# Designed miniproteins, single chains, continued (4), part 28

Each design is a single chain, and the fold is of that chain. pLDDT is the mean over its residues in the fold that is shown.

## One batch from the design tools (miniprotein)

Design m13014
Fold by ESMFold2-Fast:
Structure m13014 (fold): chain A 84 residues (1-84)
Amino acid sequence: MEEEIERKKKEGEEFVKKAGEKARALAEKLKSADLSTVDKKLQEILDEVAEYAKKSPYAKELLGLAVGEMSKAAGEAYAAHQAL
């Protein structure tokens, strides 16, 4: 049971990490684009993560981690856009 929980958490963490990487990659590509486009693309990834979390019994923990990663990526995109 516990090993199965750890295995599922690891799978979810990898999924969350990939979602964060997708957000960062989109932010990087959209640094010179309209910020409204960045928001829309980040929302799409967030929806994908939320849908995955709904299927998992560990959804609450994984969703929190995913939001953290995406928030960081979004912050970096906005900072870069506001920067020189």
Scores: mean pLDDT 63

Design m13015
Fold by ESMFold2-Fast:
Structure m13015 (fold): chain A 66 residues (1-66)
Amino acid sequence: GAREQEAIQRGLEGIKNASPEVLEVTREIGRKLRAIGDKIDELLQAKKEGASKEELEKLREEISKA
């Protein structure tokens, strides 16, 4: 909720004073988190479309390995 968004914003404000190396690592983490988010969206869409238990489990395993 709003508290989580405020905590993220506070973290981003702290990053403004970080070294370029820290910013590069932070960007890579952000890219990996985006890929995980995309996999979660795939899982939710498959569940909405009535995918089999086996298909849903496979998608969950892909998220766990990210």
Scores: mean pLDDT 76

Design m13016
Fold by ESMFold2-Fast:
Structure m13016 (fold): chain A 67 residues (1-67)
Amino acid sequence: APAANPLTPTELKVLSLIIEEGPLSQKELAEKLGISQGTVSKALNSLEKKGLLKKDKKTGKYSLAAP
């Protein structure tokens, strides 16, 4: 199996919120989690690189990627 890197607490919170509330933008995630958009952006980039999230080009929202 490919090596699975552990999720940071912020990455885990971002994933959990998207699972519970559906597709969310970077701004919506920052507002709901009470953290900066820059912190959310770093978590989103990491999660996309791990293949866990995908971005909709039209809405700018992030959703779960197919495993």
Scores: mean pLDDT 77

Design m13017
Fold by ESMFold2-Fast:
Structure m13017 (fold): chain A 56 residues (1-56)
Amino acid sequence: SKEAEELSRKAREFVENGKYDEAAKYYEQLADLYKNDPVIQRIALKEAEELKEKAK
């Protein structure tokens, strides 16, 4: 969806600028959009988790 593409783009922009905690929040929002698709939701949540680890 357009909304999913926008959230992914924002997340990638924050990663590019080293703002990993902010990027993780966008991946968590993406996961919520895909709550009816457990495979995609799990992938988005894993990306958010990895980014939060980098933010530490």
Scores: mean pLDDT 83

Design m13018
Fold by ESMFold2-Fast:
Structure m13018 (fold): chain A 82 residues (1-82)
Amino acid sequence: SAENQREAELLRRIGEEMARLGASPELLELVRQAAEAAAAGDWAAAEAYDQELAALASKDPEERRIVLEAIARVAAREAAAA
């Protein structure tokens, strides 16, 4: 659906910012899988990948900072586009 595609695009944009900020390949793979699950409408799988991403990021202050900064940048761009 269009809603699923919009959520998947948001996750892909977060992944792009994470990559620019130097996120680990493991974190990048998790956000990619979450985006694909969201696009497919598999919200249970998307939520599971999101929880794995949060848990992995929480173990490293640098990775946590990267994830939070990526989310903040995407949120700011979405707000500016509205």
Scores: mean pLDDT 83

Design m13019
Fold by ESMFold2-Fast:
Structure m13019 (fold): chain A 79 residues (1-79)
Amino acid sequence: SDRDRYAELTMQGVNAFEAGDYETAVKLLEEALRLGRRAGMSDEGLAFVYDLLSKAYEKLGDTKRSKELREKAKEYRSR
């Protein structure tokens, strides 16, 4: 299911981020967000993925994208 795949991709994205593989983390977390939004995952869960994706983009030097994703994480947390 989209929900199960969202959980799997989020976990894999966290592991990639912790391993310093930020390009892989971005790829996994962007797919997780796509599936999570489709599956109607919680605002708190989506905020977590947005926040981690923001941090991954920051590590890759994409400051503008990082800021946009951080603002999305705040938006979802304030719902």
Scores: mean pLDDT 88

Design m13020
Fold by ESMFold2-Fast:
Structure m13020 (fold): chain A 57 residues (1-57)
Amino acid sequence: MAEEYLEKARKALEEGNFDEAIRYAKQAIWKADEEGNVELLQEAARIYKEALDKKNA
């Protein structure tokens, strides 16, 4: 489920594991889009962007 990937992405981001956070955030985005869950999709996209910004800094 999209929620599981979102939780894994958040945990990875908190731990500084940006590659893992990016990976799980992408899966959360894909699943949320498939389920039509706009709120989850927006949150997953936010985490994805934050992980990318931190990795590329």
Scores: mean pLDDT 82

Design m13021
Fold by ESMFold2-Fast:
Structure m13021 (fold): chain A 76 residues (1-76)
Amino acid sequence: VERAIELLERAAEAAAAQPGGEPTAALAREAAEALRAGDWRKAATLATAAALEAIALDQEEALKLIVEAMKAAEES
């Protein structure tokens, strides 16, 4: 789970670096906090919302990091 949390935090940084990316960054940070708390359902929901927002805003780097984080969480 540490790898998934790191990837979600990096996704938040990538999103925040782009204009209009703060909502995506906020969702990715909330997903990382949910994983730290052991709330995997909340984390999955928030990560999915962050991925959809990244798609809508054409934030390719943030999207890739969110998808990688979700895969890492599943494999943990």
Scores: mean pLDDT 81

Design m13022
Fold by ESMFold2-Fast:
Structure m13022 (fold): chain A 74 residues (1-74)
Amino acid sequence: IEKVRKEILELAEKNNLPEKAIELAEKAVEAIENGDFESALKYAKEAVEEASKVSKEVAEEIAKLITKALNEAA
């Protein structure tokens, strides 16, 4: 989880992502940590949506990282 959080922040810094996308991705990871998979999926979709406004490729990478965290927690 902490590793996924770090990787998301690194992607955000390299690609100058909107703060909103970063906040939503962080909320998704926090929801996964708390076992709230419903909120995690909602925040993940919103984070990918915001990131895709800047870069489709980065949005896909964020989606992969969050999906990996979900599969690891489930």
Scores: mean pLDDT 78

Design m13023
Fold by ESMFold2-Fast:
Structure m13023 (fold): chain A 83 residues (1-83)
Amino acid sequence: MELLEKLIEYTTKASKYTILYLATGDEEYKKKAEEYKKKADELAEEAKKAGLLEMSEEQKQRGKEITEELQALADELGVEALP
């Protein structure tokens, strides 16, 4: 489960930093977004090979909560961003 937890973590961070970059124009946030996206993509490839992409209902619910949190952040900063 560490692999899926890290994948969710890195995907969330990539999305969050993308939202912050779009809101501020700060290149540091863009750099962090790209770094976490790369880490997420590498873990997604590992998860796919391991057959771990079939998420439990609890993991799907957590993903929904994270999406809602990121959307709230985007709304607060006046940014339209996709996860």
Scores: mean pLDDT 74

Design m13024
Fold by ESMFold2-Fast:
Structure m13024 (fold): chain A 73 residues (1-73)
Amino acid sequence: MEEKAEELIKRLIELAKKAAELAKKDPEKAKELLKEIDKISDELMELAEKDPSLEEKVTKALAEASKLISEGE
């Protein structure tokens, strides 16, 4: 469970950075990445529900992704 959560967290952060970068250059592409981020976020929340020890790690990752998207360049 934890290893899968870590892989999803890495993917989430990578997509958040890419979406932020594309927000000004290609808003449509950024929107597609945001949909993928939503799917990964849902999967991470399901993992945290099955393994409560992951809750803090998942919550922090989601907060970091949101911050990266908000800082979009």
Scores: mean pLDDT 79

Design m13025
Fold by ESMFold2-Fast:
Structure m13025 (fold): chain A 64 residues (1-64)
Amino acid sequence: DAIERAARAAEAAGVSREGGRALAEGAQKHGPDGMAAVTRWGALEAGGSEEAAERAARAVKDAG
């Protein structure tokens, strides 16, 4: 539900849906404080640029 919505939002921001789901799960586990670090790290590991990582972080936050 919320994680899948976040995954779709991250995919729209330039990260794979699978990567977006993993980012959302990690952020949820660490709470809001983990959001930026997990999302940026995961987006970059998924092959995204720094710009894509920032967009993914915003998309996951908005969807959660």
Scores: mean pLDDT 66

Design m13026
Fold by ESMFold2-Fast:
Structure m13026 (fold): chain A 81 residues (1-81)
Amino acid sequence: MEEEIKRRAEEAREQALADGADPVTAEHWAKLAEYDVKYEEAIKNGDKETARKYLLEAMEHAARLLPWVVDRAIARQKAAA
């Protein structure tokens, strides 16, 4: 589990940086990946309470990414126009 969390977090961080994200935004992507793995593991174990907790944490990090996702989408649209 810990090794898979680290791997997915590193992959998400690297992808975000490659997509032009700053290090803070890249860390939110890494945290989202981490909580996704923890959520999947809780579901496999039948632990509904822990799964809900990690899903909420994932949603909070995803919400902090919304401005970056929107700004990037607008920038792509303006570049195409």
Scores: mean pLDDT 81

Design m13027
Fold by ESMFold2-Fast:
Structure m13027 (fold): chain A 68 residues (1-68)
Amino acid sequence: KPDLEKVYEILKKHPEFKDLPDEVLRALAETVVALVEQGKSAEEIARFLGITDVELAKKIIEEIKKLM
C-alpha cells in the first residue's frame, strides 16, 4: 500500500488544505490514492478534492504517483 502519511504531507503543504483538520486531510489522502488506483483523470480527482485549478491537481497527482 502507498504511504498515506506522505500523501497527507503532500496535501497539507498546499495552502488550500493546510487549515483542514488532520482527520479530513487523511480521508482525502485515502480518497486520492483510491482514485489514482482506479485510473481517474486529474480533472475527476480535482472535483473530488474541490480543487478548481486543474494544473495544481495534476502537480499533486504527480507527487502522489511517485509514492505508488
Scores: mean pLDDT 75

Design m13028
Fold by ESMFold2-Fast:
Structure m13028 (fold): chain A 69 residues (1-69)
Amino acid sequence: DRRRRSHEALLRSFEKDIEEFEKKKKEIEEEKEKALKEKDKSKILALEIYEKFYEAFKRQAEELRKLLE
């Protein structure tokens, strides 16, 4: 069944995207802790913006995955 195979491939793609976004979020959290110690306000602000972007991307990928389940 072509639809089933396409569905499974798309689900795997979203799972991979979710894992990638989660990794990026963790990297940002580590960089944010370092920036807080250095008191770099500009870097902290930039990292908070990136964190929100990856949180939004992850949430979107999770919702799309739910629609396919």
Scores: mean pLDDT 78

Design m13029
Fold by ESMFold2-Fast:
Structure m13029 (fold): chain A 56 residues (1-56)
Amino acid sequence: MSKEILKRVAELLEKGKTPEQIAEEVKKIYGDYLAELVREAVEKATPEQLKEAAES
């Protein structure tokens, strides 16, 4: 997954969006495949872990 997408996901989590809402936003912009990957990542990781992954 690209760092740019992970950074956007971390920002949405910090805004208090649910994993479901975040996956829907990713689906609208990046499509179904990336939305499914993002949903999986958000369910298993904290906002801090996603931000760290985006910056690493």
Scores: mean pLDDT 72

Design m13030
Fold by ESMFold2-Fast:
Structure m13030 (fold): chain A 80 residues (1-80)
Amino acid sequence: SPEEEGYKNLYEASLEELEEDPNNIRAWVRAGLALYKLKKYEEAIKYFEKALELAKEKNIKLSNEEEIKELIKELKKKLE
């Protein structure tokens, strides 16, 4: 569908951003969200966890940190 194509394009664009700057936390979150929409839950979790790891390491406050943590929890339940 056009929506799925859009999420694939978002994921690929996010990977290009990460190739230029692997510390771009926003790009890690965006890639995770695109993977979530594509139902690639295991991969989405990895990208979200990397975003949280980098935020902690760099002392960067993520305004959506709790939402990301809750999403990881929900995705882990989907994988059972």
Scores: mean pLDDT 87

Design m13031
Fold by ESMFold2-Fast:
Structure m13031 (fold): chain A 73 residues (1-73)
Amino acid sequence: MEELLRLAERRAEDVREMLDRLAEAEGKEKALERARELLREQRELLKSEEDPEEREAAELVLRALEEHVREME
């Protein structure tokens, strides 16, 4: 569990940095479009996840994406 949560936290940070760089390079609208795509994909992943540890990790990434999208809007 600890390792999955650590990887999820790293992924959330990497995605956040990628979206920030995309906003700088291609504009806020393009970054928001990509963020919304990732948010949709993460929600679908979470719906099909049956492993409690992987579900917790996926929820961490989902919450980080939701917060970042809210900040970008």
Scores: mean pLDDT 79

Design m13032
Fold by ESMFold2-Fast:
Structure m13032 (fold): chain A 80 residues (1-80)
Amino acid sequence: MREEAERLREKAAEAAEAGDENTAGALSLLAWAEEARAEGAEEAAELFEKAAKIAAEKGAEDPEALELAREGLRKLAENR
């Protein structure tokens, strides 16, 4: 849950240091998914997981990945 989110953020930082920005972006989105799931925001978690998959394949700046991440943030805010 939140411990897994922190672990994913640490891995994202390592990927960024290695110059793998796509992996860093995807891992950061997976960390958001774990936080959303820990808060009971399952729909937000699923959106972040979809965004992470697209970010890993096409890059963190992909329009579809950004739209899914923004929708996930909105649903997470609604659940809080």
Scores: mean pLDDT 79

Design m13033
Fold by ESMFold2-Fast:
Structure m13033 (fold): chain A 94 residues (1-94)
Amino acid sequence: MDIEVDILTTLAIIILTEVRNYYKKKGDEEGAKRVEEILDLVSRANEARDPEGYRRASEEARKLAEWYESQGDTETARMVRRAAELLERAADLL
């Protein structure tokens, strides 16, 4: 079993879920939906054990982090960028 990929994936999901819930609580449904789209990509990549799916999820997370940075939300950008790094590392282990 690829325990390292599962750990990295779980940590990325925890981070992204926290960010999604934060935006839902603020009433930012668009921000929450963007995070949900990345979570869906992660779920599909994990089920398929698809390294390119993980790289795609990582790239979309980086784009989302850049968007949060542009909105002045530096802390959320940092969290989402960390999730992107975890997803890229998972891809490299597959």
Scores: mean pLDDT 84

Design m13034
Fold by ESMFold2-Fast:
Structure m13034 (fold): chain A 93 residues (1-93)
Amino acid sequence: LAEAYYNLGLVYHSLSKLDEAEEAYKKAIELKPDFAEAYNNLGFVLASQNKLDEALEAYQKALEIAEKNNASPEKIAEIQANIDKVKAAKEKA
């Protein structure tokens, strides 16, 4: 069920339906609170909408979950890069 909403979010995101993608990822997280990939993609959708504070919060939760679940160094580095990019965007704004 959580994976179905996550996949729905991916489809909406690929169609640039950002509000629908955000809603779908939030539903995936509601059903599976330890879903690091859903938090990471939620962060990306929020950043794309210029919701930088919310994006940063989502990415930080993705990082926390990924670290807790012993995700690969590559996955952790990807999330960290997203955090750094949002922080840079906030400094420029």
Scores: mean pLDDT 86

Design m13035
Fold by ESMFold2-Fast:
Structure m13035 (fold): chain A 87 residues (1-87)
Amino acid sequence: KMKEFVEELSKTDVDPLERLNAIYGTNVKSLEEAEELAKKHPDSPGVYEELGLVYIEEDRYEKAKEAFKKALELDPNNSLSKELLEL
């Protein structure tokens, strides 16, 4: 289900790293750089949401769940993170 969701997101022609870069005005090119961005913005639910999507693209589903849980801790009404955790 998570992989199918990532395939659906790919149809929108928006890379999770591109979304992070657009939101934070950065030029993040790798998972490691996305993790560093999350460390700089530890109180942003959006950064953890996008980090979770990057982890899914890398087939790191357990790390993705951790990121989505963190996003939901920061914003309990985050519908995307809530939905993805139920997969």
Scores: mean pLDDT 69

Design m13036
Fold by ESMFold2-Fast:
Structure m13036 (fold): chain A 65 residues (1-65)
Amino acid sequence: MSEIDRAVYELALAVFESLGDVELEERDGKLIVTIRAETEEDKKKALKVGENLKKLDPSVEVRVV
């Protein structure tokens, strides 16, 4: 389970980096991932991936700007 969660995490981060600039911040035991997407299409993709990641790991917060 932890191994699968880690693999999903790494895959999600790679996808986010392909869509824009990624910033990581740790706050109160939560990981905040901020993605600055350049296009509206990439922003929508980042939001969808972030929603799925949060469903798998609620300790992760994804922000798309």
Scores: mean pLDDT 75

Design m13037
Fold by ESMFold2-Fast:
Structure m13037 (fold): chain A 73 residues (1-73)
Amino acid sequence: HTDIALQVKELVDELRAQGFSSGAIARGAQVLANQLLDNPNPSDKELQQMRDQALDVARQAQAQGLVLTPEKL
């Protein structure tokens, strides 16, 4: 069983080291966490693909200046 918290922490630490904004880091972490919740026992290839996709989403969020703000109800 994949340690979701550890995988997410590693991605957060990597993104922070690369100078990503808090919003971009949160978006990438959320994507990785959701993927691991849907597939909690990924193969090495699947895990790498999940990490690559989460990193790509974080890069897109950073480029777009995305701020994760909850919708006001």
Scores: mean pLDDT 76

Design m13038
Fold by ESMFold2-Fast:
Structure m13038 (fold): chain A 73 residues (1-73)
Amino acid sequence: SAEERLREAAERTAEALRALGMDEAAEKVLREAEELLRNAEELAAEHGLSPRELLERAAAHLEGLAAQLEALL
């Protein structure tokens, strides 16, 4: 699901950030992902997206960030 994909992407990004010593940034990513999950319908409506489209786009962006951060390890 889009929800599971976002959680997995956020956890992967947070793990990479912690490996780089960026613990506060890792916590921020996890908090922002949980906020997106809680408010997906309202936030998606603000951007003219479906909740699924918003979560899928957010997951894709975090997956890309995780890959870039992992390349620094």
Scores: mean pLDDT 87

Design m13039
Fold by ESMFold2-Fast:
Structure m13039 (fold): chain A 89 residues (1-89)
Amino acid sequence: DKRLKELKERVAKDPNDAEALTELAGLLYMEGKYEEAIEYAKKAYELQNGKNPKALGILARAYAELGKYEEADKYLEEARKLVEEGIKD
């Protein structure tokens, strides 16, 4: 769709656009492209030193869909800690 193409273009022009990486990962997750969703969400996570609750949520859910429950639980707990610290997105 138009939004997916726009986000891919934004990431191609600025690979450090954490917002575009997070939104792209979310759309890929919704399309069932779990491995690609993890790739982009992990880049956003790394760029923001783990302080991205949306990226953490995508990582947790995508890993769970792939049967990687240990990784899913890790990112879910990191997301919970950020929410408890008042960081919400």
Scores: mean pLDDT 84

Design m13040
Fold by ESMFold2-Fast:
Structure m13040 (fold): chain A 64 residues (1-64)
Amino acid sequence: MSEQQKLNILNALNSPDPVIRAAAVAEIKKLSIEEIEELIKLAEQLGNKDAAATLRKVLEEKKK
C-alpha cells in the first residue's frame, strides 16, 4: 500500500463528516490484516489515537 493511500485513509478517519469516516471504514474492511496493522502503526506514530482505535476494531471484526 502506498504512503499516499495510508495518509488518505487516516485523514478520512479523522474527518468530522460521518459519511467520509464510514467510507474510510468500508475501504479498510477490504484491506488484508497485514495492511490494517501497517495503518495502525502509522496512526500511532502520528498520535491519531481515534484512528488507531477505529482500525483496531475493524481488525478484530476481520479476525472473528
Scores: mean pLDDT 82

Design m13041
Fold by ESMFold2-Fast:
Structure m13041 (fold): chain A 71 residues (1-71)
Amino acid sequence: PSPLIQRAAELADEAEELLKRGDYDRAIELAEEAVRLAMEALRQGQDPILATGVAIRAIGIKFEAELLLSG
């Protein structure tokens, strides 16, 4: 298992939990970091399916948190 993908998945899990709590600012921050790490794993050629999945999930969390923060 890639340490970058593992950390990205952990951050995405934390971001989702923060989103459910209504802590949108922190959810966005952690989701952005998760995307950054997942994209770095992709650049390094590590587990591209898993890295892409984590990136998509984190992008979704960020987008939803931004919408909720704006409304």
Scores: mean pLDDT 87

Design m13042
Fold by ESMFold2-Fast:
Structure m13042 (fold): chain A 71 residues (1-71)
Amino acid sequence: SLLAELEERLRAAGVPEAAIELALEAVRLAPTDPVRAASLATAAALLAAEEGSDEQALTLLRLVEEAIARL
């Protein structure tokens, strides 16, 4: 599934598990609540930067945007 592909790609990039969970929820909500989805994606990126790195945060945002575009 698209969500399983996103999860594995985020995990392979070393993104923290808590940020992965927020990113997956953002993609799940995007079709029904885009404002809430954007807030969750932002929170996921900030958490990835804080617990990991700016590179991981940018990778998270790119992969989330790609996943939402494929919905």
Scores: mean pLDDT 88

Design m13043
Fold by ESMFold2-Fast:
Structure m13043 (fold): chain A 66 residues (1-66)
Amino acid sequence: SAAALEQAQKGYQALLYYVEVKRALERGDATLELIDKAEELAQYLSPEQKEEVLAAAREARAAVEA
């Protein structure tokens, strides 16, 4: 279905943003815009994958706002 395809595409995008957040966190150059986008797209992932993305986003947000 079109809905299943959309969810799969957004889930894939969520994983790409997750990788980008982790790399940015390692470099110390994470932005709030990048973190917000990863958090927004995490809703299209499984509960376990969503938890992983949100954990990385929380760590990156703490580093940016410190």
Scores: mean pLDDT 84

Design m13044
Fold by ESMFold2-Fast:
Structure m13044 (fold): chain A 74 residues (1-74)
Amino acid sequence: SVAEVTREVGAVLRVIGTALSLELGEISLEEAVAAFEAELPHLSREQLALLLRELREAGLLTDEQVALFERALA
């Protein structure tokens, strides 16, 4: 539905925003984990993991950050 697509798009944009804030030093790793967890009702764990890996490839997240998030969100 349009509502489901809108919620998923909003969640994706918020995850990207969180990664940018983390790169800029505006938030802690713990705040980033909490922000990503808040999106799980709108994104599956699989969708979130794929998005985090894409953000790593784009240079917005480090390999160490993705590994930490995968452990924290498991």
Scores: mean pLDDT 84

Design m13045
Fold by ESMFold2-Fast:
Structure m13045 (fold): chain A 73 residues (1-73)
Amino acid sequence: GDDERAKELLEKGLEYYKKGDYEKALEYFLEAAKLSTDPRLKAQALAYAGKSYFKLGDDEKADALFAEAEKLA
């Protein structure tokens, strides 16, 4: 994993999330989670990915990611 790259992707995802581009935000948050070796960083990325799915109307995927994030926190 590359936690420094994961943090960069998380920050980029947050920029898109703040602009209301939840599809782009989700791409960055999922990549950040994939690259994260720190469980806390991975949990944070998964939680933001869950929030992005919720904004897109996919409650099932949102709930699954929130549950996964909680297990790592």
Scores: mean pLDDT 88

Design m13046
Fold by ESMFold2-Fast:
Structure m13046 (fold): chain A 64 residues (1-64)
Amino acid sequence: FAKYDTDGDGVLDREEFRAVARSRGLRLSDEEFEALFRAVDLDGDGVLDAAEFERALALLDAIE
């Protein structure tokens, strides 16, 4: 988490999360990425906290 939290505010924005997906070897379109981000952003605040990020990693691991 902290490795990708460039702002140090304890949350990940869309671009930081895109970097995580990219580091996992996933090539997502803009639409696919937005769908994934919305699925894991349970609070709908446009950022991911640590718990949402862990859920996002589980979903990324499920994508072939």
Scores: mean pLDDT 68

Design m13047
Fold by ESMFold2-Fast:
Structure m13047 (fold): chain A 64 residues (1-64)
Amino acid sequence: SNEEKVTKDEIVKLVEEILKKNPELPEDIKKKLIEGAKSEEDNREKKGVEDLIKKTIEEIKSLL
């Protein structure tokens, strides 16, 4: 398959990049998102992970 798979470390980096674009998020939420990324399984599809992180951030912003 030509689908790019990501490691846990790569998922953490994706979360960190998105959090940099959303500096208004509370520290406890940022920590939970990073911990969630570290709890993900290796070999997840990169695009699916990116979309999930983006949706999660949008949901959190709607609650602030």
Scores: mean pLDDT 76

Design m13048
Fold by ESMFold2-Fast:
Structure m13048 (fold): chain A 68 residues (1-68)
Amino acid sequence: MTVEEAAEILSEKFGISLEKAKALVEGAITLIRAFGREVALAFLERSTGDKELAELALRLAEEILAGE
């Protein structure tokens, strides 16, 4: 899965712009790499105010990382 594919999924499901969706996916990848899954999820939930959006962004970022 690419960042672009992940951004399209988030944009379609949550009605956010592709630009914002891409930034969330890239941010999730960076946070997972730097701090691990649990810390990344907490940061995304706090920054977005949307637990479902944060959880999906994290799962898509994990799928991208698994493909590296």
Scores: mean pLDDT 85

Design m13049
Fold by ESMFold2-Fast:
Structure m13049 (fold): chain A 111 residues (1-111)
Amino acid sequence: GKVEVTDVKVDQPVVYAGETLRVTAKITNTGDEDVEVQVVAELLDENGQVIAAGTSEPVTLKAGETKEVTVEIRVPADAPPGLYRVRVRAISPDGVTESEWSAPVELRPAP
């Protein structure tokens, strides 16, 4: 696709249930026209099930432009403890591009 998602990072390797996780990704428009992209960050369990998601404001990317986008995910207060991963999706009029999964994020119970 003409939109690429790279360099998915979480701001901390540990998150507590009920807290907000910040996810940063680079979004590149490899096409020859300006595109508007909505960025979604998804928190995935060990089975690949999405348990929470956050969405960016719309981002306009000029032809060949790369922007760094930060998305916040509210972790459910009742989320089971364990190792999770983040995936980022870029939604454009021409389709959806998905990232590789992030490094593991340890989810701990609420303090």
Scores: mean pLDDT 84

Design m13050
Fold by ESMFold2-Fast:
Structure m13050 (fold): chain A 101 residues (1-101)
Amino acid sequence: SLADRIAAALDAIRAYVERHFPELVATVDFAAARLRALAARDPEAAARALQEFVLGLITEIERRFGKEAAQAFARELLAILRREGLVSPELEAALNAFIAA
């Protein structure tokens, strides 16, 4: 289901953040709990909220850890979202533009 794919993406994002940016794990866990609750009720709204969350997370990683760290995360994020079928053309374009910058 879409909700299961959102949950799988959130778990993969959390695993990457725990390994590379452990200071942000609490931020991811808080957002993931909210997104999982939304996905149970309105999975399409949760997919849109996930897009906003991941863009905000890239910005926070860039602010705290620098551009190269944020670009590495954006590459892994794009792979996760493609695997789960959660990437929109707009999000893919935004992520590719950031990775190339």
Scores: mean pLDDT 90

